Designed miniproteins, single chains, continued (3). Designs and how they scored, part 54

Each design is a single chain, and the fold is of that chain. pLDDT is the mean over its residues in the fold that is shown.

## One batch from the design tools (miniprotein)

Design m9851
Fold by ESMFold2-Fast:
Structure m9851 (fold): chain A 60 residues (1-60)
Amino acid sequence: AKELLEEAERYEQRARELEQQAAQGAASGSMTPLEVEFLLGMAALLRGMAGFLREKAKKL
């Protein structure tokens, strides 16, 4: 249970980093819209995985 929560927190941390990177890239113009969308998609996937792990931890 604790290991799954720690894994979920790491995924949430990484998702936040990708969201910040996408926001900075969009604001500075250093990233294309496609690159920004890709990073946000990756962040959404990581948040989904974290949610799944948290739900699984509650069952244990």
Scores: mean pLDDT 82

Design m9852
Fold by ESMFold2-Fast:
Structure m9852 (fold): chain A 85 residues (1-85)
Amino acid sequence: NSILQSGLDLSQRGYDLYRQRYDDLQRQFDNTQRQYDDLQRQGGSQQDIDRLQQQGDQLQRQYNGYRLSMRGLQLLRDNLQRQLS
């Protein structure tokens, strides 16, 4: 019981931390996407577009990493909670 409860507490704390980081990255991605869309409408330079694409790709990779980590922790939490019930 104690081990399962500790696992639930740790997985929840990890999930909350990753969720906060994910939300921060989501805001950064939305800002980058708006800048990209604005440059496309204004006919900005290819160099500026390429830089925003690279930034977007880096943020996308971080989003995917946090999303997978959160999913894993959520599945772990659900399994541990099921075992406690």
Scores: mean pLDDT 77

Design m9853
Fold by ESMFold2-Fast:
Structure m9853 (fold): chain A 65 residues (1-65)
Amino acid sequence: SEELARRAAEVLSRAAGRPVTPEEGRNAAIAAGQLLGLSPEEGIRLVASEADPRLVALAAQLAAL
């Protein structure tokens, strides 16, 4: 979902302290989710909803690379 990607980017921009594009946010959320054993869809949804602070922190670190 484009809306979920945009929301994930907003969450990760705040967490990383830098602008994160929707594409970067989507890719970072998917990558962080996969490292934690989550599906791509679950990773994006959990980052976008800020449901898991540890997942958000990991995704923000990946987006900062």
Scores: mean pLDDT 84

Design m9854
Fold by ESMFold2-Fast:
Structure m9854 (fold): chain A 106 residues (1-106)
Amino acid sequence: MTLTLPFADLFGLVVELAAEAGLPPEVLAAQLARLLDAVREPVEAAMEARRAGDLALAEEHLREAARAGAATFAEIAATEFGLRVSIEIVGVDPENVSATLRVTIE
């Protein structure tokens, strides 16, 4: 399966996969917290850079957030769901503090 989705939708994808796999609610909550912790700092840094008018720095931090989120999601997919995942950053939008990912699940 291959999906193109906003970076923020990785959280929704974890919830969907957890529902399909019958993952316990406490494990789902822990994995969502882990994903949030991986991306919080670089997303906050991107928002601050954008507020300061530094779109180049905002893009750099958004790419850091996307890489951290992708790596954390791939590890969750492998350990909790037994899935192999590859993720590509297809675009970043520093003005709107957003990124678009291509996610391939095997």
Scores: mean pLDDT 87

Design m9855
Fold by ESMFold2-Fast:
Structure m9855 (fold): chain A 63 residues (1-63)
Amino acid sequence: NPEEKRREERKKKAEKRREEADKNLEEKNPELYQILQEIRDVKTLEERVKALYEKLLELGKVK
């Protein structure tokens, strides 16, 4: 399936390019690379934390 193989190749290429870019950042600016990783983790978790906080408020109200 040439279409499927091409899609998978593009995805793998993009992933490898990202990994290489991250590697390059880690080599040249390890501090910046670490900060970027932490920011990405915090952004994803922040949305989940907000959802949990809203559930806690609802539970506190029902109490």
Scores: mean pLDDT 70

Design m9856
Fold by ESMFold2-Fast:
Structure m9856 (fold): chain A 84 residues (1-84)
Amino acid sequence: SMEEERLKRLVELAEEAIEVFEEVDPEGAKQLREVLEELVKKKDLQGVETLVWTMAHELRNSPDPEYAEFGERLWERLEEIRAE
């Protein structure tokens, strides 16, 4: 279904963001992965979307320009999925 494809795309975005957080905060990244796993088990599309938005927001506010740029791209990709 369209909702299953959307969930899959949001999960892929969340996993990419968690890998970036793992570079600076492995413990925090582990907790984010556990949250993502629970949301996926529940098929909580809105929960995964909110998690991606939260991670994009945190990365966009990073003083590191590479993380800030990644956060902007993550947010743009999220908005593209939301516009579908």
Scores: mean pLDDT 86

Design m9857
Fold by ESMFold2-Fast:
Structure m9857 (fold): chain A 83 residues (1-83)
Amino acid sequence: MKEEIAELAGEAARRAALALGASEAEAEAVGEAARAEALASDLSGVSLEEARRQLEGLVRLAEARAAGDLAAIAALQAEWRAA
């Protein structure tokens, strides 16, 4: 489970970096760093479903920021506050 969450974190970070205009090399490095950080973190209280939901939210937020979609940013922040 922890390794699965780490892989999801790495992929989400890579996707978010690309959405924000990072190079493929930069996105790869960000993804590897996020994966390593997740593996070093205490994830014992985090379910795979919750991790996937939160990480997809981060990618969606990065895409909304890249697009300048203030309404989408506000909606995603409201989802985080409700969770």
Scores: mean pLDDT 76

Design m9858
Fold by ESMFold2-Fast:
Structure m9858 (fold): chain A 86 residues (1-86)
Amino acid sequence: MMSEEEIEELRLMALYNVYSYLEQGKVEEARESLERAEEIARKYKDEQAVEIIREARRLLEDTPSPEVAAAQIAKLEAEILARAAA
């Protein structure tokens, strides 16, 4: 059984990979990492994280700008970090 801290770390790592790929201009790899983050959130029944990740994926699809997508991912990452610190 995984602790809540381990679950949060896995989500953070998946989102960090997205951010890293977007910084490199690798939009398709970023989409794959978001898909993995969504799977982790679903597996651990975090419905709020699932909705936020789906929104991020939609924005990345509708506005394929690495800079805009990176800003949106940074907001999501900050929310996860704030939750982990609480």
Scores: mean pLDDT 69

Design m9859
Fold by ESMFold2-Fast:
Structure m9859 (fold): chain A 71 residues (1-71)
Amino acid sequence: SEQRGYQGSLLAVEELTEKYNEPEVGKLAKRGLEKAAAGEPMSEEELEAIEKVSKLVEEEAPEHAAAYEAL
């Protein structure tokens, strides 16, 4: 479901960015994901943060990649 996919993506963002000591990247990525869910345009900084988190998810937590893509 969309709700489960969204929650999984937020969890991956928070866990991975905290693990790599980059909470600001996680904050930007989470904000971008929330805007996307609301149908609002993301800033370039939020898109870059999402791409960075997506790479971390793919490398460190591939089981969350499908949830991240479900956004």
Scores: mean pLDDT 67

Design m9860
Fold by ESMFold2-Fast:
Structure m9860 (fold): chain A 78 residues (1-78)
Amino acid sequence: EKLEKEIKLAEEHIDGALKAEVRPGQSAEASALAIKISVELFLTEDPEKQAELARKLVEIHRAAHNGDLEKAKQIAEE
């Protein structure tokens, strides 16, 4: 669990940095979804799953850029 603790610490630092830079709005919600998928990507050893999660990250950012938070959330849940 040493690696898992390091990842959790990194995630906390990333969350802190994003909260410092992000103002209220759709971007904050999209950032939270992206962080969640990023953590899953770091924990995954399966190459197919890694590719799927990477694709989801791209799609979430695209949906967020277009203002479609419902689609971003749907993609994260797939």
Scores: mean pLDDT 64

Design m9861
Fold by ESMFold2-Fast:
Structure m9861 (fold): chain A 82 residues (1-82)
Amino acid sequence: MDDEILEKLKERAKKLNLSEEEKKAFEELLKEIEKLKKELPSLDPEKQKEAERKIAVLLSTLGLLVAAAEFRELLEERKAKE
């Protein structure tokens, strides 16, 4: 499920003309998610639960970043067409 969510967010981001700041924020969030996912199989069950929760929060944050960029691009398109 995490991989599918990540792939959908990446695909949505790819359709956007992200600024350098947005790309950097996206990249940092992806790095943190990938780091936690890579560590997950090596953790004890309690730490796995913590890591899973952190991944869910980071995925939500990434989703908000993509949604905010989509909204901003829509507003800029409206200005450019008027």
Scores: mean pLDDT 77

Design m9862
Fold by ESMFold2-Fast:
Structure m9862 (fold): chain A 91 residues (1-91)
Amino acid sequence: MKGTVERLSPSTVKAVAENLDSKGTVFLILRNESGEVLEIKSLKPGEVIEMTVTNTSPEDQRFDAYLILFSEEEGVVVSSEHVETVLAEAV
């Protein structure tokens, strides 16, 4: 699996996720700085999603996403990744 989180504006965050697994479902869980879940998406094998969350608080400086690979056949989490907003190396 592969994912990115990008802040497009003070009120807009974009997340992209890819399920590169051939059998498992990937869950994308997008959270704000306080750890509140903003959105959850599920990806079937080979799916790519792009989501944009609008009306985020301008006080939120950081966003994070968890990518969780779930084996439906075994009923277990096989892998997880954590992705945070990339800060621009500006100024």
Scores: mean pLDDT 73

Design m9863
Fold by ESMFold2-Fast:
Structure m9863 (fold): chain A 79 residues (1-79)
Amino acid sequence: FEAVTATVAALAREIAAELGVASANVAGNPETRTILVDLEGASAAQTRAAAEALGARLAALGIDAEVSVLSDDSILIRL
């Protein structure tokens, strides 16, 4: 779980930079097997684009995860 959380953090930072989002904060919860990605100052459209990109990148790495938009600036990943 920790390795997947670290991978998500690295991908989220890169995707945020590509989309022009100021920062990405990533927090994993091992008890619920969920990872929260907060995109500081992101628009709803940027957050949706980031969720799609994260889902595609994780799938390409063979990581089975459900990626959902939780709010205008946050993404929830379920493992």
Scores: mean pLDDT 78

Design m9864
Fold by ESMFold2-Fast:
Structure m9864 (fold): chain A 90 residues (1-90)
Amino acid sequence: MPDKSLSPEELEKTQKQLAEYLREQGFSEEIIELVQQPELDRESARRLARLLLEEGFSAEEAATFVGTLMMARGMSREEALRVKEELLRE
């Protein structure tokens, strides 16, 4: 089957759409900036989860949001679930 990974252009479009959605919901610019990062490493993912918790998200909601972003960037579902588990542990 063709690779289901998003192209760099599709990834950038998805990041911009998520950033616009977050702005409409009234999220902080720091969260929006992290969502728009070209690469989201594990430390940036942990930082994003912490900021979402500060905005009133539950730990599960924050971890799910971050995991979904990592999947959109080409991370496998299994790896995204591991990131979610790591974030929920803290």
Scores: mean pLDDT 70

Design m9865
Fold by ESMFold2-Fast:
Structure m9865 (fold): chain A 94 residues (1-94)
Amino acid sequence: EEEEREKKIDERYEEILMKAHGLTSREQLEAWRAQQQARRDADYENGKKEFEKLLKEGKIKLTPEQAEQFYNDVKEAFDLIYEAIDKIVREKAK
């Protein structure tokens, strides 16, 4: 019962995403999701490169360990924001 309800909500959520982005097939939806993930990964890597540049120029004084922790914290923050957005859209699909 709960699994059937969850499946219907997921199907409705996917239909909303497809309509919002002009996607007409499951294959296009999966390709769009992969492209969105690639864009997020690229934005993250660009941010990391800018941060590493500031460290090399001595404009930021952090140990390598502190720099890695900051990088990991920023990644977790982005993941949480995207999960929150997805949850809001999914709630609207109910």
Scores: mean pLDDT 74

Design m9866
Fold by ESMFold2-Fast:
Structure m9866 (fold): chain A 64 residues (1-64)
Amino acid sequence: AQELADEGIVFFKAGAFETSLALLRQAAALDPEVALAAVERLLKDGSLTPEQRARLEALRAEIS
């Protein structure tokens, strides 16, 4: 779970959004708390684009 969440963060920051979201969803299937923590960390990043923020907020809603 943690490894998938960490990879998801890396791919999100690299702009591979679909791969990132898939990895975070896989992490959520194994451990929702780990996935939510990763999404929350990304959402605290003030450098996110509006598109990136919206996609992370949607994922957070799916997991929670």
Scores: mean pLDDT 78

Design m9867
Fold by ESMFold2-Fast:
Structure m9867 (fold): chain A 68 residues (1-68)
Amino acid sequence: SSTILQKILDYLKEKGVPDAEQIVSEAEKELSDTELEKIFQELLKTQDPYILEIELGVKALKSAVEKV
């Protein structure tokens, strides 16, 4: 299951994303392999290197709303 995380990390580093390793580390803790595969496909389709950070933010927001 580290294969998808490595692919995402390599992509973010190639795009020059600062804190790519930190972002991928947070994704490993918060997202399933299925969610990571979906995000990686969106990264390739959109060429937007920030999609993973957006998805992490959305997941955090959903968790916060459920506690209110």
Scores: mean pLDDT 77

Design m9868
Fold by ESMFold2-Fast:
Structure m9868 (fold): chain A 103 residues (1-103)
Amino acid sequence: MEEDKLLIELREKLSKETGKELTAREALLILIEKQKKEEIAANPEESELIDKAVELFRLILEGASKEEIRAFAKEKGLELTDDQIASSVAAAERIRALDEELK
């Protein structure tokens, strides 16, 4: 998948910049945190929504179950379909599989 290539490139770039050997998951978490700060600076009125979305993505990348993702989304007022939750879990599983392959 082209997404795997982008994740490998991101991992290599951030590993070089930080001086640490990062997993694709760790590199993506760093990117998400950086983008969160930039998005809030650009759109301060959306800061609460951006914070909730970033927390959700972090939870997904940390290996949360479909039930945990659904409960979190409901608690934070984020509308997610069952298909979106399933796709998110599948994406996180692919990222973990990529990290295992790159060991």
Scores: mean pLDDT 77

Design m9869
Fold by ESMFold2-Fast:
Structure m9869 (fold): chain A 84 residues (1-84)
Amino acid sequence: SIAEAIERAVERAREAVRRRASREEILALMEEIRAELEKVLPPERAERLADVLLGAVLQALGMSEEEQEALFETTRALLLAEAA
């Protein structure tokens, strides 16, 4: 489902930030996430949601763990609302 795809995308992004993934790994992950979203959403919408999630990943880098969790919960809610 769309909701399940978004939940997986957010969780994969959280894990990448937590393990301090490289810029190259993050960019590769975001392309995979975009491709997964395109399976359940029109390409233009998948691109917008992936771009929002990429913005959250870039903001989360250098944040405390508490700030990262708050940012990703907010991002998850926004992505689910946009996809509905």
Scores: mean pLDDT 85

Design m9870
Fold by ESMFold2-Fast:
Structure m9870 (fold): chain A 84 residues (1-84)
Amino acid sequence: SPRDLARETVLAGAGVTALEMLLHVLIKTKSLTPEEKEKLRKRLEELRARLEAIRAASTDPAIQAEAEANLAALDDNLARLDAA
């Protein structure tokens, strides 16, 4: 479907698959030092910048919507990291 192609395009363009898998593993481990939290925050902010660039560069509403959905999920993960 056009939505599935948009999802694949966003994920491939952002290079996020490995980072998403790593984040899923790290969310299960609640004992990060302040230095480790800061390093993870920087990686999430870099991912955010890539997703925002994809959204801004695309004229396809499906790609824009998929990038926005991934940005919202990323914001939730950043909030959880800051609360930990």
Scores: mean pLDDT 69

Design m9871
Fold by ESMFold2-Fast:
Structure m9871 (fold): chain A 80 residues (1-80)
Amino acid sequence: SMEEKARALVEGLRQTVEELKKLIADPSVPREKVAERLREVKESVERAIAFLREKGAPEELLKEVEAILEEIEELLKEAE
């Protein structure tokens, strides 16, 4: 169903955030590359929010994706 696909998208985004946290914690990765990856993921999350709103996804899923966006924005500030 569309709802199942939307839920899978949200779960995928959560996994991406965990990978981003690992990237930030790795001192061997240049901060510039961390910031570039965070910007790319932010754009993907913003597109996901637009897609979910267009498809009429449940408010709970929209709130989860919006929370993920906020977390990425905080990580981007940390990465500079």
Scores: mean pLDDT 82

Design m9872
Fold by ESMFold2-Fast:
Structure m9872 (fold): chain A 95 residues (1-95)
Amino acid sequence: DAKKAVKLAEKSIKKNPDSQGAYGALGVAYAVLGDREKAKKVVDEAKKKGLIRAVIATEMALEGRIKEATELSIKIAKKEGDKDALKAAELAKKA
């Protein structure tokens, strides 16, 4: 579920602090949980790091475009080869 997605995305960020997949999955998971404040903080951090795709995915989720946001997060994580971010994005989609 989305709470598990948050934990896995945070684990991915600890291993790769510049991961677009991890930040995207984290932001989308917070948005799915209804935690708009934490999702917006993820957007701000991703913007500071130049993680444009993570910003786009999280903003889509904040706008209620959850299916599109989770699909983008999965695609990003697959491209980066980030297994924890991929699991996080898939769990957010299932929530």
Scores: mean pLDDT 86

Design m9873
Fold by ESMFold2-Fast:
Structure m9873 (fold): chain A 104 residues (1-104)
Amino acid sequence: MEEIQKIKEEFRNKLKEILSKYLSPEDVEEALKLFDNGQLEKLVRLIREKVDPETAKKIIDEIFSLMEEYLDKLKEIAEKHGNERLLKEVDLMKQQLQDLRDRL
């Protein structure tokens, strides 16, 4: 499904833009690799290690908001195409994000 791939690429580009405002180019590249590998806990840890706690909270909140937008767009696609399996997967991903946010 090319539509999902386009949204994923848009999300990745927006993530890079957010990170580039606060992190060095080297740290942005490392963070994007962690994201690409699904290592969100390590990504959050990297952010917390590289910036002060107030800035880290701001970055993390922006990333979670962006992820929620991404999942909402996936849900709209799933609803448009009647893909009930993708809808369930999106709901699980939203729950995983909430669980991660609550732990942090």
Scores: mean pLDDT 79

Design m9874
Fold by ESMFold2-Fast:
Structure m9874 (fold): chain A 95 residues (1-95)
Amino acid sequence: MEEKIEELAKRISELYGVSFEEAKEGIEKAIEALIEGLKNLNEATREGLKRLEEELNVGEILKELEKAVKEGNMEKAKEYAIELVEKAIELEEKE
């Protein structure tokens, strides 16, 4: 997990011209916020995630992340959250 976060932090640092440390902190906070949001999932939050799923074509990753959070599998939840962040960075890099 740490090695993947460092890889993504380098990509964000290059993409936005921010320091590696700032990029890494941003990614870690995004992962924590995503997992915490899923833990507190209500109907309105679920509808918002469904729209994001359709826009980013990450429906399978989101379903697996939601399942991992619901089952208390924090290792898998972090793995899928990192995969979502990677997909978002790939989208930005292609623009």
Scores: mean pLDDT 74

Design m9875
Fold by ESMFold2-Fast:
Structure m9875 (fold): chain A 68 residues (1-68)
Amino acid sequence: MNVVEAARNALEEARRLLELGKETGKDLSGNVKGLAMSALNAAIAANDQELVEEASRLLDEADELEKS
């Protein structure tokens, strides 16, 4: 698996946890942020701007979940 695939897998898992947190009211924001940061670092290393933007959006969404 290359770094781009690793980043996409981490983003997919982070989105799953974000939706689960929204649906259940459980605070999963820390788990989402951890996965999104891992994806962001991998995306930067891969020089994939689209993945960088997706990871950044997910971090913003996790921050909103934490404040709710």
Scores: mean pLDDT 79

Design m9876
Fold by ESMFold2-Fast:
Structure m9876 (fold): chain A 80 residues (1-80)
Amino acid sequence: SEFEEFYEVVKRGLELLDKAIAEAVAQGRTDEAIRLVQEKISLLEWALKRARDMGAPEEVIKELEERLQKARDTLAALQA
């Protein structure tokens, strides 16, 4: 389905960003990590809006909202 294709692409993008963020943090590249987390937030905001527009299952909406909140928390921690 269009929804399954959309969600698979989103999850893959998030996985790649999470790996890049973890590597940047481990290497002390804080400015790069901040930019990558901001990109992750943008992807999650877009994905959440698209999922709502498509009438995605409530559990998917909740998962995306939780991931978005965690990304915002990570950004705040990196900027502290």
Scores: mean pLDDT 88

Design m9877
Fold by ESMFold2-Fast:
Structure m9877 (fold): chain A 96 residues (1-96)
Amino acid sequence: AAAEEEKRRRAKELYAGIKAAREGIRLAEELLADPERLRETFGLTPEEARAALAEVRARVAEAEPEMEKLLPYLTEEELEEIDAEVARLLAEARAA
């Protein structure tokens, strides 16, 4: 059914997006202790990074309830595949 396929697609998009955003938040928080690396990695000052982090956290919090409603449409195996893909993309971005 088309409606079920749409829910599965939306679930994958939200889960991947929230996972990537949470990892970006962790990296940015670590880099707040090193302003030079923060500037080199994101091009941000500590003040700009704190403002951006607050905005990203608010958007994640808004998206989480929709994701939780859609998570039952995905299997544990699919969640693990998304986790691995997000980790791979983040590792490639850090290597560049």
Scores: mean pLDDT 80

Design m9878
Fold by ESMFold2-Fast:
Structure m9878 (fold): chain A 64 residues (1-64)
Amino acid sequence: GRAVAVQMLMRNAGLSRATAERVVDLVLAGASDAEVLAVLQEEGLSRETALNAVRGARHFLAEF
């Protein structure tokens, strides 16, 4: 669920809680990968970090 996905992103991707919650909430709201990447890059994340965060959020939400 959401709480586990947030914790896993913080632990494995090194995201702040606020950024991890934002990624998970955007993915749950049905945002595309391109939309989530744009938001994260506007918040100062590199494209590589943002892409890893989106992929991680989808993976952790699917498993838990």
Scores: mean pLDDT 82

Design m9879
Fold by ESMFold2-Fast:
Structure m9879 (fold): chain A 110 residues (1-110)
Amino acid sequence: SPKVEAMVALLEEARERIRRLEEEALAKIKDPDDAERVKSVADFLIETLEELIERLRAGELSGEEVIEELEFIRELLRKQAETEEGLVKEFLERLVEVLDELIARLRAIL
């Protein structure tokens, strides 16, 4: 449906934005443990968005169910950001902003 194509486009845009934020963070991070945390979180979120895209295309998820999954992940990232410091905290806060914008745009087309 046209709505599914619009939702997929928003998820793909968010995935590209997350990859860019990961690259920007890794360019600044000197600590290998901090770099590994950034990579781990980015990989998890990108993989989750790719799974949501596949399940939307297959008709296995509604737009409402996608929003619920994103809201759950957003809250997990927000809580993790509260426990982190410096560039890792900044990266996690930027991911929360990406998810907030994605959720708002998805709600607007449902």
Scores: mean pLDDT 91

Design m9880
Fold by ESMFold2-Fast:
Structure m9880 (fold): chain A 66 residues (1-66)
Amino acid sequence: SPELEALIAEAREVIAQIPNPKVREGGLQLVALVESHRDDPHAVTEARALLQLLRKVLAEEEQLLA
């Protein structure tokens, strides 16, 4: 799905901005889990939820460095 691929790409871009290496590794593992279920009807919904979670995590990590 082009929508799923776009969400995965955006999630990877958000993960790359996370300063904490352990949090980045965890984020990549969650992306890999979504990719392993590409054909699942819920994959797009899961990818959107993951992207929202990753954006929140990035904001919290950036706040800790400020």
Scores: mean pLDDT 84

Design m9881
Fold by ESMFold2-Fast:
Structure m9881 (fold): chain A 90 residues (1-90)
Amino acid sequence: SMEALAERLEEEVRRVLAEMEASDEEKREELLLELARRAGREAARLLGPLSAAQREAVAAALAQAEKNNETLFLKLAQAYLEGIREAEAA
């Protein structure tokens, strides 16, 4: 369920944020990317794989973010999508 996904992500976010408070900027970006990848794996596990229509919509959103120069968002979104692919391959 979406509630179970939200609860697991909340626990992971709290854990990562506690680790980030003592870390430099480089380590903070690494931790955010790992959190995004884990979120993708959990989403795929709970909701199943993305449909073709959903993949097309995601690709369009990423293209728009690239035009808007949203670099950190693009990195996080790519990590999230890699998490989904990892779960699908497992």
Scores: mean pLDDT 75

Design m9882
Fold by ESMFold2-Fast:
Structure m9882 (fold): chain A 83 residues (1-83)
Amino acid sequence: ALLHLSDILPETKLVRGVDGKLVEAYKVPRAVALEAGLPEDYRLGDTVLVYDPETGEVRAARLAQSAEEADPEYVYLEAADIF
C-alpha cells in the first residue's frame, strides 16, 4: 500500500505498539488506506509505504493497531517511522 503524507492527519494519539509500549501514532482515514491497497484484515506491525511529495522520499511505516482493535474510521501509523 502507498499512502501520501498529505493524507495523514496532523494530530497524534498514544496507542500501544507492537512491543506493548505506548507510542505516538498518526491517523489516516480507513477508506483512503484501503483504496491505497491496505488489506481489510491488516495486523499490528504490518508495514505501509508513505510518500512525501516535498522530498520525493518513500518511508515504511508500521501499523500501530490491528483492524480488530482500531477505530472503524481510521488506521494508525507509528509516528517515529514517518518523521
Scores: mean pLDDT 74

Design m9883
Fold by ESMFold2-Fast:
Structure m9883 (fold): chain A 80 residues (1-80)
Amino acid sequence: SEEEARKIVEEVIEEAEKEGIKLSEEEKEILRGAAYSLLSVAKLSPEEVREILRRAVKKIAEGEDVIDAVIDAAVEYKKE
């Protein structure tokens, strides 16, 4: 659901900000859309989506584009 996607993204953003990672409002919006797609289209569990987004946020902190970070995180997660 949209509410569930929002909650997951809020949790991931809060954890990232506590680690000193700064996300733009545009990056946050893209992460919300990604969470919704992973839950609703890819049919992943909330726990799987949290893990993918946590990995994506770390990639963004390393200088990766937000869309590329989400794609790479999801691909890496599926290999495990």
Scores: mean pLDDT 84

Design m9884
Fold by ESMFold2-Fast:
Structure m9884 (fold): chain A 59 residues (1-59)
Amino acid sequence: MNDLEKAGAYAGAAIVAAENGDYETAKQFLDIARYYADKSEEAKKGAEPNIKAAEKLVS
């Protein structure tokens, strides 16, 4: 998996955790998603919609 795929996967995991009421785990996955998104400009741009979707659920 490249950084974009990892960022997307962790953002998706954050969404699932938040939907299950596990906001603490969701925030941890969201932080990991942001970490991988920040590794490259391509990952940052590509993962931004999924990260924003996760942020709306965990905020």
Scores: mean pLDDT 81

Design m9885
Fold by ESMFold2-Fast:
Structure m9885 (fold): chain A 87 residues (1-87)
Amino acid sequence: SVDELIDETLKKIKEIVEKYRRGEITPEQAEDEIYKVLLEAMEKLTPEERIRLAQKLLDFLDNLTPEEREIVLKAAEKAVEEYNKKL
């Protein structure tokens, strides 16, 4: 289901942010991993479903530090840019 795909996408992003928080990966590695997760999700979702993912992602950002938020936002921007090139 779409809700399962969106929730799984957010779970993967949370796990990547937690790896970064533990110092296991660099900001650049975290950005790249989140970018790949978001791009894959966007390719499987309709425009309306992508809005739902974006809303849940914004809620997730409210619980992050400024540094973690910047990583996720840069990854999302990169995913949107790459997705738009395929249209």
Scores: mean pLDDT 86

